Designed miniproteins, single chains, continued (4). Designs and how they scored, part 69

Each design is a single chain, and the fold is of that chain. pLDDT is the mean over its residues in the fold that is shown.

## One batch from the design tools (miniprotein)

Design m14534
Fold by ESMFold2-Fast:
Structure m14534 (fold): chain A 74 residues (1-74)
Amino acid sequence: NLGKTLKEATEAFINGDYKKAGELYEKTAEMYEKQGDLNLAASAYVMAARSYRKAGDFEKAEEALKKAKELYAK
């Protein structure tokens, strides 16, 4: 359930559980990609990157940001 996963990602982020937020935003992005919603997928990867950066996981943050950039028409 995409809506449930997105809500859980947002709640994790608000609660300061940035690692969990990053994982859930990545899962949300993958679901958007499968639906062909590439702009929404890219936005979810940006939120995953921000979440991982706040968690101190700079490697996962950079990977998520790279996925977002690849999905934007560029």
Scores: mean pLDDT 86

Design m14535
Fold by ESMFold2-Fast:
Structure m14535 (fold): chain A 60 residues (1-60)
Amino acid sequence: SKEEIEQLEEDIKLVEERIAELKEKAAESTDPKTKEVYQEEVEILELLKKKAEKELEKLK
C-alpha cells in the first residue's frame, strides 16, 4: 500500500536525521562516557533503519 510505503520512508528519514545528530554530538563530546552513549544509540538506530528498509523492500 502507498500509505505504508510513505510511512516507512518517513520513519527511515527521521531515523537517518537522528543518527546524523547523534554522530555530531559524539564527535563534539570530550567525555568518553558521553561519547560511548551516543555511539551505542547510533548502533541501535542503524539496526532499526535496516529493519525498516527490509520491510520497505517487501512492499516494493
Scores: mean pLDDT 85

Design m14536
Fold by ESMFold2-Fast:
Structure m14536 (fold): chain A 60 residues (1-60)
Amino acid sequence: MLEEVREKLNKNLSPETAERALKVYVMVEILGLSYEEAAKNLGISVETVRRLLKKAKEIL
C-alpha cells in the first residue's frame, strides 16, 4: 500500500524529500508519466525527478 511506501521513505529521508520522492514514484511508476511530465507537475528539474525516483527505489 502507498502508506507503507510513505513510512519507509519518511524513515530514510527528510519529510520534505520523502513527500517529493513519494509523488515522483506515484507519477512515474504507478501513473506511467514521463520524467519530464512529473518534473513539470512538481515544479522541479528532470534531474531531481530521476534522483528522487532512484532514492525511492533504493529504499523500497
Scores: mean pLDDT 78

Design m14537
Fold by ESMFold2-Fast:
Structure m14537 (fold): chain A 56 residues (1-56)
Amino acid sequence: GREPSPFALEVARLAHRALTELGLDPETVGRIIQQALKEGLSLDELRERLEKAAAA
């Protein structure tokens, strides 16, 4: 099988923290990650979008 990239592992960590620490639902987290990947955002920009979703 393909080994996960370091980038994919960090995205998974951000998703897990958003679910467990920020209290975001899985659908919201999935939507934000999908949009960030589509826009070519960095890990820092992805983190900011997850934090903004939690603040809204």
Scores: mean pLDDT 78

Design m14538
Fold by ESMFold2-Fast:
Structure m14538 (fold): chain A 62 residues (1-62)
Amino acid sequence: SELDEARERLLALPPEKRGKLGKLVVQNKSVEEIAKELGITPEEAERLKRALQEMIDRGEDL
């Protein structure tokens, strides 16, 4: 599924970027701000944000 692909990309991120993504999501930053901060496309930022939110909802670790 698209979420499985996004989860794989999330886990493939360097630890520093993964930690920064977590902080930005907790701070409820926009997709555009996340994209800018991580140096990725807005589309990729949206997918990663959605995957991380799903993982949090399931109680999964980063």
Scores: mean pLDDT 77

Design m14539
Fold by ESMFold2-Fast:
Structure m14539 (fold): chain A 55 residues (1-55)
Amino acid sequence: SEVMERAREKLANTERNLATSTDPVVRMVAERERAELEALLASGDEAAIREHLTA
C-alpha cells in the first residue's frame, strides 16, 4: 500500500541519517524515529502508520 511504502521510505532515510550523521541531536531524533517506524511496520497497522506520517 502507499502508506506502507511511504513508511518504509522514511525508515530507509532515517537509517541513512543514522549511518552518516555524527551530530548527537540528529542521531537521537533519528534513533527514536527508527524505533517508532520499525514498531509500526511490524504491527502492520496502516491506520497507525498513516497517523504517524500525517501528524
Scores: mean pLDDT 81

Design m14540
Fold by ESMFold2-Fast:
Structure m14540 (fold): chain A 55 residues (1-55)
Amino acid sequence: SMRDEAEAVIEAAKGLPVPEALRILTARIEEAQLAKDYETASAILQAAVALAEAA
């Protein structure tokens, strides 16, 4: 499912450089919004904000 894929991407992003991680997460937020899956988009956004704040 899109949510399972998003959770896997969020986990993978934790091991990437912050700029690359944010680029990937932003693209996935846009995909979720286009699919009107706002729950998944919100989860990815929260992960992106946490990653940016940790930088």
Scores: mean pLDDT 81

Design m14541
Fold by ESMFold2-Fast:
Structure m14541 (fold): chain A 76 residues (1-76)
Amino acid sequence: VTPQEAAKLGAEAAKKKLEEGASDDEAKKAGIDTVESLGYSGTVQITHEGDEVIISVAAKGPDGTIGIDTETLKKK
């Protein structure tokens, strides 16, 4: 798994939690846990921008490589 793939999987996990009605903190934990389970260091930022929720995940490998993925969720 590449850092980019790890970041994407983490962002998808966080987005899924938000779609299921979880809190931002629960979504961040899901994203971080997913990235860390793949052997990367994870950071997650969730930003509320009007009717959008923007989820940004970074996955850092032990060699210093970084992957970043961003997912957007629309509110009603």
Scores: mean pLDDT 82

Design m14542
Fold by ESMFold2-Fast:
Structure m14542 (fold): chain A 66 residues (1-66)
Amino acid sequence: MIEVKGTGLSREGAEQVAQVVEDSGGKAEIEGDEKATVIGTGLSPEGATAAALIAIGDGGEAEVSG
């Protein structure tokens, strides 16, 4: 399964990434005090791409694995 990790996100950006992961049928976890990290698992390739683009658009970084 495809996984996405977004880092360096704002609170709003993390929430948007989590929503995209959930809408794709995956699971999302948000973590972090100073800057948010979102880990999405169980994604399709298109869902992973969408989540990564949102993270990058928020000024963060994204890694896709699987």
Scores: mean pLDDT 80

Design m14543
Fold by ESMFold2-Fast:
Structure m14543 (fold): chain A 97 residues (1-97)
Amino acid sequence: SELQKKIEELVAKLRELLEKHGVAPAALAGADAMAQKMLDGDREVINYLLGAISGERTPVTSDEELIEKIEKALEVLDNSLKSSAEHAAALAKRAAA
């Protein structure tokens, strides 16, 4: 389903963000457990994490609303990853000068 594909995309993006931030293996194990609940369609877990990422904490019940909320969260995560990469590049350029 489209909702399942968006959940998988969200989980993959969250893993990328955690790996780039050097999160400890024990914390990654906890994140993997949470990710599995999301992949299993746990709407409470999905709504909680989406609210934490986007700041939009009102839970949604329809698949269409959930897809829209996931897309907003993915945009926030993409902007976070891009900003981190740009900051690292700026520091490297300063060190080379």
Scores: mean pLDDT 70

Design m14544
Fold by ESMFold2-Fast:
Structure m14544 (fold): chain A 116 residues (1-116)
Amino acid sequence: MVTSEALPEGVKVTSAGANPVKEGEPMTINIDLSVSLNAEAQKVWDEVVARINAILAKTGTTLTINITGDGEMTVAQAYALMAQLALSLAGQERDEAVRAELLALAEELRKKAEEL
């Protein structure tokens, strides 16, 4: 079963894939954030989104995140938010190998957030 997980404050999920998600069926997750990213946080964000999408491409899932607003997000907050997102995606993933890659990425990102 696919469960909805609580995301950090200011994160809103506007759409998700079908439940249950069939193998090979495309799933799109849209997240709207009312935050402003500086150049360093934007670079981290873009890199991590690309890494998540590369992992999810193995199952036909696509992640789309829209960022708008004037709130502030630090590099550490970007890593922490992306770690939480990777954990949420892993919890919904049916493919064991893809789930393991998402969990490994989430732990890597969590550690980077703690080091900053």
Scores: mean pLDDT 66

Design m14545
Fold by ESMFold2-Fast:
Structure m14545 (fold): chain A 55 residues (1-55)
Amino acid sequence: SALGELLQRVAELARRHGLSRAETQELARLAVDLLEDQGASVDEAVAAVEARIAE
């Protein structure tokens, strides 16, 4: 599923960047909101997560 792919990609990004559980959960909430409530694609939601990590 798109949601499953998104959550897996967010978890992998969080792992690569050494993020805490709390930071990972915040990014997952952002990604899910973009995908399910704002009609973003998985790639668009992942790009937004990458941009947030770069802040």
Scores: mean pLDDT 86

Design m14546
Fold by ESMFold2-Fast:
Structure m14546 (fold): chain A 83 residues (1-83)
Amino acid sequence: MKEVVVEVTEQEGAPFEVGDRVVIKSLDSGGIAFGVVKSVEGNELTIEVTAESAPLKVGDRVVVAATNDNGVVGRARGVVKEV
């Protein structure tokens, strides 16, 4: 399955956890991916992509948003390291 690695530069709201459902939006290319957090390692998120509306590119500045069961949103800004 396709994975995306994001280096997090800023974090707001709830912290990301393995199993969180996320959307990744590129600020540079218009790429959009949906997925599940597979690992959290320091400032790097590895996300297993479940659907892709437009392709993400290495070097894209991105926003990653996660929701929990209560609808609370965690948000991070970062850079795509791997696709």
Scores: mean pLDDT 79

Design m14547
Fold by ESMFold2-Fast:
Structure m14547 (fold): chain A 58 residues (1-58)
Amino acid sequence: MAYTPSVVEGDPTRKRLEVPEEDAAAVIAQLEAGGLRVLAVEPGAAPGTVVITFAAAP
């Protein structure tokens, strides 16, 4: 599966990533291990998906 991060308008340090809910825990763990901070996990537009909002260090 391919996941495409989207930059949040007005905040270049924040990004959104849409993933299947089954992959969310693994993706969050990978982001945090890479030095990124997960800010929010919200239901996606489709059933079984979530939107992860995270920030990267500058």
Scores: mean pLDDT 71

Design m14548
Fold by ESMFold2-Fast:
Structure m14548 (fold): chain A 62 residues (1-62)
Amino acid sequence: SREEAAREFTEAVTEHALAQRALHAKDPGASAPPPKLPEVLSDEEVERLNQEAARRARELWE
């Protein structure tokens, strides 16, 4: 469902952000591969979920 896709995408983006931080701690030049974009979500929804995931990731590492 769209709601399930949104949840999975948010979790994937949050995990990616945490992985990026961990990689940069060891190698500032390294980059983790970006999460897959779900086809059932609009660009607006994807952008909104990216912002939410970034906020959640920040809370976890602060």
Scores: mean pLDDT 73

Design m14549
Fold by ESMFold2-Fast:
Structure m14549 (fold): chain A 68 residues (1-68)
Amino acid sequence: MIVSLESAARLIGVAASISSGSEEEKQQAIELAEKAIEYLREGDLEKARELLEEAGKLVTAGDKALTA
């Protein structure tokens, strides 16, 4: 549902801001989360989900780099 995806986008933005990744990667993840919220407002759930998956990958890659 759109409200759940909006909450997920907000959480990804927060996760990106506290992640141990580079500042550029954090900024990119935040921008992707913000774009996802924009697409959710437009009703484009497919694009929003795609962008959230991309933002999530950036945040997750930062965490993996810390342990590798």
Scores: mean pLDDT 67

Design m14550
Fold by ESMFold2-Fast:
Structure m14550 (fold): chain A 72 residues (1-72)
Amino acid sequence: MAAMERNAAYSAALAEALRQALADAGVGFTAGGGGWKMEITEELDENGVLTVTVTLTTADGKVGRGEASVRI
């Protein structure tokens, strides 16, 4: 079941990348008041390695980035 396994692996990589980006930017889920931007980039290489990168930019100019890779 490649689709279900890819979903589980992707979810794990995304969660890890997001956790890193939030910690790096110093943004909590309850951070109020400022607009912020989240970008998610996915790259799958020829060897079946999926790299998920999350970039957060806060209204005050803080940038956090997280990255995780998983083999599909």
Scores: mean pLDDT 70

Design m14551
Fold by ESMFold2-Fast:
Structure m14551 (fold): chain A 93 residues (1-93)
Amino acid sequence: EGAEKAIEAVKEIKDLTEEVYRRHPSVPEELVKKAKEYADKAIEALKNGDFETARRYLVKAADYAMEIAKVAGDEEALKRINELTREALEALH
């Protein structure tokens, strides 16, 4: 249950990051690449039951995703990314 919730939250963070970039292509591509890279690593660690590694990569993915939302001026995306990050971390006991 916890791992499934965390995977869903990380996938939504990844999707939101791609949506923000699609609407605001002036956002640096390197930030988007890093957010997606760490999100994918977090999902893989969650699937493998490595919750310590998953938490570390999730925090990195969220940090890049929040930076993207800030650069884009997307306050709604920023709020949602923060919410999803907290939900994912709380699910990983």
Scores: mean pLDDT 87

Design m14552
Fold by ESMFold2-Fast:
Structure m14552 (fold): chain A 58 residues (1-58)
Amino acid sequence: MDELARAVAALGLPPEAAAKIVNLAMQGKTPEEIRKELEKYVSPEQADAAAEAVARVL
């Protein structure tokens, strides 16, 4: 999860969104499911970038 945290930090997301990504990934959620949850908190572009970063790490 260190690589995931690093990739998420590179996106400049709010701490709450970053924590949500890590938590959902630990629960075994897919990048697509994580993207949909993030759309509630960040822009669609940021949600897509975060999902791509998760897919590259996991």
Scores: mean pLDDT 75

Design m14553
Fold by ESMFold2-Fast:
Structure m14553 (fold): chain A 87 residues (1-87)
Amino acid sequence: MKETLEKLAQAAKEGDKEMQTSYALHLTPEDLVSIGFTEEQARAILEAIRAGNVEVAEEVGKAVLHYLEGNKDEARKYLEKAVELTK
């Protein structure tokens, strides 16, 4: 949902790691696909966040922040980092 992505982006902008993790836990696979993850990557990301991988939540927050600011190339870099952390 767009509101969850906006809240996650704001937490990432403020460097609030606890709020980034909290909002990331409310993401749906469809939210992540909307910013460039595949469906399979989105499911792996959400599984990692639910398992307590804070680093994945931080990289997802940065990807969302840059995507919403129109910095799609930077968003892709953070997206790729988040995916690598799930391997």
Scores: mean pLDDT 83

Design m14554
Fold by ESMFold2-Fast:
Structure m14554 (fold): chain A 84 residues (1-84)
Amino acid sequence: SLSPEEAIKKVRELLKKMGYGLHDLISLDTAIKILSEVFGLSKDEIRDFIDELILQGLVHPVFGSLFTGITVLKIAGLLSERLK
């Protein structure tokens, strides 16, 4: 299992590889793909977790379905904590 620091680092490196900065807008589908790859979880498991975070008010999508790079890193940290 990844620590929050390791998970955030891996997600950040994949975002950089794909050309995304911390303030760039990332689609929900792209965020799911990256998080699925880093954590080895299904896309459905990642989607369910993100939907839970939105419903709890812990994460706020921009324009209904986009996240900043910083928000994707926040999701990675929260997911790592859930999996402990």
Scores: mean pLDDT 88

Design m14555
Fold by ESMFold2-Fast:
Structure m14555 (fold): chain A 82 residues (1-82)
Amino acid sequence: SAEARRLAREALEHVREAARAIAEGDAERAVEHLRRAEELLRRFAEVGSDEEVRRTLAEIRRIVEEAAARYPESAAATAELA
């Protein structure tokens, strides 16, 4: 649905902002964006198909893994706060 696509897009936007915060060493801001993404994903899971949910979670995992690989110290600090 259009609503599912909007929620997925907003969640991905917050995940990308979290990755940017990780790159900048701002663990607090990264955690805030990840928590916002989690709330959007909970709503998305209610309206999205299993396929849409799986694909969105795979994209999120890719973004987070790339950020953690490039900025391991900041990613570790973010994970500890989360």
Scores: mean pLDDT 86

Design m14556
Fold by ESMFold2-Fast:
Parts: structure tokens; sequence; C-alpha cells
Structure m14556 (fold): chain A 60 residues (1-60)
């Protein structure tokens, strides 16, 4: 299980990353709270980090 909170420079970027994460892994629990992105998934830490980095890249 992997659970983390990531702070982005803007809420718009956090929302874009959340949309990409939901597309890449619909089973992850993804919530946006202002500039913060809350993620909870049963993936390994390395797999979860890889998906988050991919979603960030797709959002830039």
Amino acid sequence: MFETTLTFPSQELAERVARQLRRLFPQAEVRVDGNDLHIRTDLSVSSAIGLVLTAIGMSL
C-alpha cells in the first residue's frame, strides 16, 4: 500500500496530474485539495512513484 500527498505550484497543475493518474490507474484513490494531491493505492512505492512521474510529465 502506498499513500502520499504531493504539493504542486498551482491547483490547476494538481488537477491535471489527478486526471492523468485516473486515466493511467483508475483503481487509485486520487483527491485534490487546493495545491495538494492525495494519492492512495495498493501498488508498491516504486510503481506508484513511476505512475506519478508519468502523470506529471503528461500534465506539463
Scores: mean pLDDT 80

Design m14557
Fold by ESMFold2-Fast:
Parts: structure tokens; C-alpha cells; sequence
Structure m14557 (fold): chain A 62 residues (1-62)
């Protein structure tokens, strides 16, 4: 469902940020746990977190 899709997308974005050296593994794991909790309780907040991760990744790649 939408919850699972947001979690998968967040994991991919966080893993790529770690690979680029922009984020530590520990911070990425903490962020993923936050997304999992938010996706369960407030899907709109989880969507906003994913959007911010996409922006962060684009900025790091630029």
C-alpha cells in the first residue's frame, strides 16, 4: 500500500545519501524509523519527509 511504498522510497533515498557520504548509517537508520512511524500515523507527514529527502539528494548530486 501507500505506507509500504513511502517506506521503500525513503530507504532508497537514505541508502543513496549514505553512499554519497552526505549522511551516516546511524542517522539514516533513525530517519527510516521516523518515516515508518509517520507512515503509520500520518501519511501526509511521511510524504513531506520523502519530498525533503528527494530535495536533499538532488542538492548533494548537484
Amino acid sequence: GEEEELIKKSKKLLDELVELGALSKELAEDALETVKKMAKKNIETAKRIVEELEKALEEVKS
Scores: mean pLDDT 83

Design m14558
Fold by ESMFold2-Fast:
Structure m14558 (fold): chain A 61 residues (1-61)
Amino acid sequence: MDPEELIREAEEAIAAGDRERTLELMGKLQDKAVEAIKAGDYKLALELGEEVARVRRAIEE
């Protein structure tokens, strides 16, 4: 799945209050960040890591 599509789906899950779906998508974003590190795309890895942190904060509310 495209990272932009994952981010959009995570935002939709947060808006819907679907905590289980949000956690699943957060895990997928983390996996994509690890893949980006392995590929040497540290900029993408940082951006995805920041998105994971944002999603985590939304779940805590």
Scores: mean pLDDT 79

Design m14559
Fold by ESMFold2-Fast:
Structure m14559 (fold): chain A 65 residues (1-65)
Amino acid sequence: MEEEKKKKEEEELLQKASEEVMKISRDGTERAEEAAKLSEELAQKVRFEAMGEMVKITSEAMKKI
């Protein structure tokens, strides 16, 4: 029956598509984690510098309240 040949081709395409999607999803998750770590390191450096100034500003503001 001609339909059986079409089903086999569709199953092979679905398997390849599923594998490709899973690979993209895995790579995406790993890249997102790396980007998050880099962002956190940059945020820590910026916060460390800004924290010194913000502490001074906050302390002065709290004295006036």
Scores: mean pLDDT 70

Design m14560
Fold by ESMFold2-Fast:
Structure m14560 (fold): chain A 92 residues (1-92)
Amino acid sequence: NKKKAEELYEKGKKYFANGDYEKAIEYFEKAISLEKDPKKLAEYYLALGRAYYFMEDYEKAIEAYKKALSLEPNNEEAKKGLEEAQKKLKEQ
């Protein structure tokens, strides 16, 4: 359901903007489960990676960023997010 995936993603973004990363993750995962478009999936995985990064779950952030890059190899934000999450994981 294309419309439902987009609505769930928008709810996730609102939770993310308010600093509720746990709820943001929940809604991004729901959006991902309903989305079939690779470009939209890459966008949702990028957002999921960012939410995990702010929760300091760097291993899950890395997994999400890698998923985004598998769908859009030239996504500069996903590349930057992956590098930063990997750096944080090594500094722990």
Scores: mean pLDDT 89

Design m14561
Fold by ESMFold2-Fast:
Structure m14561 (fold): chain A 91 residues (1-91)
Amino acid sequence: TAELKAKAEEYIAKADAAEAAGDLKTATLYYLKAGEYYLKAGDLEKAKEAVERALALDPDNKAAWAALAYIYYLQGKPEEAKRILEEARAR
């Protein structure tokens, strides 16, 4: 829905502000929240972008890797989802 996308955009703005302030932990959490709301809205591409930004800030974040794998699965790419999970386990 438009409301879910608006909520995701609010979390992106909060994440961008936290990242600019050097609060990478808070920025990572807000990017993951944005990804969650984009997933609820059915916007898989924007959900992926938000989760990839979280991984750029915290490449060992297990929740972000799980979210990325789930997005690939929802896109009809189960082999890519499996590969992403194996990569996350190797970290």
Scores: mean pLDDT 87

Design m14562
Fold by ESMFold2-Fast:
Structure m14562 (fold): chain A 85 residues (1-85)
Amino acid sequence: MTEEERVESALRALRDLAETLGIPLDEFAKAVREGPEKTARLFAEAAQKRYGPDEGEAVGRAVLDILRELEKAGYTPEQIAEALR
């Protein structure tokens, strides 16, 4: 897979997860601008409420890892937030 394909796959996974957890895109974008830890917490809390604490921890970790991969690929928090719309 190309790096561009990896980035698009990561963004799609985050969008799909936000939709599954009932997180509004505006709340997601706001959290992304505040940083990867804040975003991971938002997703972890939503997953915990819906599926339980083990799922919350796993989802939070996965979201944090994805956001850090996007940062390493040269995406700023603002660019990630804009790509969600």
Scores: mean pLDDT 81

Design m14563
Fold by ESMFold2-Fast:
Structure m14563 (fold): chain A 73 residues (1-73)
Amino acid sequence: MEDIEEALKEAEELIKEGEKAFEEGKYEEAAELYEKAKELYEKVKPVLPEEMIPKLEEKIKKAEEGIKKAKEL
């Protein structure tokens, strides 16, 4: 399986790409990118130390908000 750090980096890159797509008016693409990032964060959550969970949950919430904004436009 991939390293947890690599999965987190990939998720962060997807968030950045989603933000860029949103800025370009590609809301459907932005929503999809945010959804992929959220899935990666959720997949690593069970194997992260408890002290890292609050930060991960914050990242997941930001992705969810991005999805909501993109889909509701």
Scores: mean pLDDT 80

Design m14564
Fold by ESMFold2-Fast:
Structure m14564 (fold): chain A 57 residues (1-57)
Amino acid sequence: GSIDERARKVAEKVLEKAKEAGIPVDFEEVYRMARILLEKGYSEEEAEKAILDALGI
């Protein structure tokens, strides 16, 4: 899929895990982070892990 589709998928997974951990996050902010990481050559899995780590999850 497009980078936008991949970023949305990463953001959805991050939001799900953040909700389970009780950490409030904004979808738009997470989506923006995911898009930047994917544009820098991160895989979807690497982007997800990096964002979760940044959130302390």
Scores: mean pLDDT 87

Design m14565
Fold by ESMFold2-Fast:
Structure m14565 (fold): chain A 74 residues (1-74)
Amino acid sequence: MRNELAMALIEEAQKILAEGGDKRVVQAYLTIARLIAKGESLDEAVEQAGKANNLSPEETKRVLETARKIEEEV
């Protein structure tokens, strides 16, 4: 389950990168995947990833909303 969520987040990061999206957002999803694999909660992982990748509070909220949708599909 946690590994499936982490893999899905890596796939989202790869999709954003392929579409020419914001590299900070790509790196945030990769950071979230790593933290989830280590056993952190999704909310804690997103907060840490947002801070580490210099995302605004609004950008961090959008990443959290997308990550929660991915979690519901896994």
Scores: mean pLDDT 85

Design m14566
Fold by ESMFold2-Fast:
Structure m14566 (fold): chain A 92 residues (1-92)
Amino acid sequence: SAAIDAAAKRLRREAEERGGTVEVQATDTSVTIVTSGLDVSGMMGMVAGATEAWLNGGEVKTTAEPGRVVVQITGTSADGAAAGLEGAAGGL
């Protein structure tokens, strides 16, 4: 959706401004965010912000790997997915 696309572009821009990279794969009911090159504080803020998706009954799962964090948002609406992405960007 347009809202998810806009939120994903914002998240990529915010991550790039902090020296990191973000890959986003999204449908209307799910989002996978892969972030690398950010410091621990930035990664923690992104994860905390992504929990905004829970307000729409979605599920948020986070996997921390060396140098990268994967956040998966599933079982949500397009609005919930966009909220999770916007929260992640704002948390950086």
Scores: mean pLDDT 75

Design m14567
Fold by ESMFold2-Fast:
Structure m14567 (fold): chain A 89 residues (1-89)
Amino acid sequence: VEEGLRLLEEAAEAAKAGDFEKAEALEAEAIALLAPALAAASPAERARVLGRLLDLSREIARAVAPEEQRAELEARLEEQRARLAAIEA
């Protein structure tokens, strides 16, 4: 469990540094290590580990989201605009 949590912290630091590919790889490795431990963990320990996983995923998403969410939002707005123009015609 401690090794997996350490990898999660390293993933968060990689995300903050802008190395999102490394952050995702470290997160995947941490999950692979934590999954067997979670199966054997107490409910309290499971909640703690899942909370950290959620926090890290959110932190990685926030680091990437400005670029990817902006591009996705712009694509969605352009599609909606095109559909509205077709309806109004």
Scores: mean pLDDT 65

Design m14568
Fold by ESMFold2-Fast:
Structure m14568 (fold): chain A 75 residues (1-75)
Amino acid sequence: SLEKARELYEKAKKYFDQAIEALKNGDVEAALQLFDEAVKYYKEAISLVTDPELQEKLKADYEERLKKIQEILDS
């Protein structure tokens, strides 16, 4: 279901945002746990999408979010 995929992806986004906040607060352990949850929900969301174009778009958005996390860690 595209609705279910969207719901799971929204959960992944929330966990990414929480992970970024934890990193900014210096709580690396909490950030890693939240990031792991984000990855889990993202992978579940993409597995429900059969449209290759939409899969590619979701992967690109995920990679952009990973880059932002990496930029914070490299600071």
Scores: mean pLDDT 80

Design m14569
Fold by ESMFold2-Fast:
Structure m14569 (fold): chain A 83 residues (1-83)
Amino acid sequence: EIEKHEKEAKAALKGALRRAKENGDEETAALAEKALAKLEAKDYEGALAYARQALKRAEENGDEETAAALRRAIESIEAAMAA
């Protein structure tokens, strides 16, 4: 089940990264890239920390679509850590 949650987290992070880049939010995009890199390295705590930072920034900027993708990523990372 860890692989399923990791796959879902990667998809959500890639979605958030794409949306942030499309919206010109380079800082949120950089945080999403760092979260994805940590997830690929199996550093779930690091991935979660960067994803939460990206979410806070997206919420502060009113980017609800990127924020929604980041919330899905966070849920999936947490599920992978709990499995």
Scores: mean pLDDT 84

Design m14570
Fold by ESMFold2-Fast:
Structure m14570 (fold): chain A 77 residues (1-77)
Amino acid sequence: SGLSREELVALAREAAEAARERARELAAAGRTEEAIRLLEEQVEALRRALAERPELREALEVLLEAAEETIRELREE
């Protein structure tokens, strides 16, 4: 039934990489502020999900850390 913990973490890593790539593409197109806004919305949703579903902590933390790192990178450019 559903996804295993290991499968969830693997999917989270893939999703994090894809999201970071997309954010960099948006920034390269001059849409940096839009990319940051979308990532900030994702961070808020992930923090809420982490509070609601602590059993998904490992996968959600992968996504959260990657999103926060990407926001920091885009703001420091």
Scores: mean pLDDT 84

Design m14571
Fold by ESMFold2-Fast:
Structure m14571 (fold): chain A 69 residues (1-69)
Amino acid sequence: GLSPEVRALLEEALAALRAGDVARARELLTQAISLETDPEIRAKLETVLAALEAGDVVTALAGLHDLLR
């Protein structure tokens, strides 16, 4: 499961994306990746970041929502 610190960063990233702030969401995701020690969760976070770098906000939102279940 997500640590409380990583979860808080992802909730803020989700809010940033909903507000259209892609740069802030990328910053928060990069911080979350740096704190995450679980390789499977880290890979999922890296997939969300890659979607944002590709401009695929819809896929990034779906990935963040799935991580925050």
Scores: mean pLDDT 86

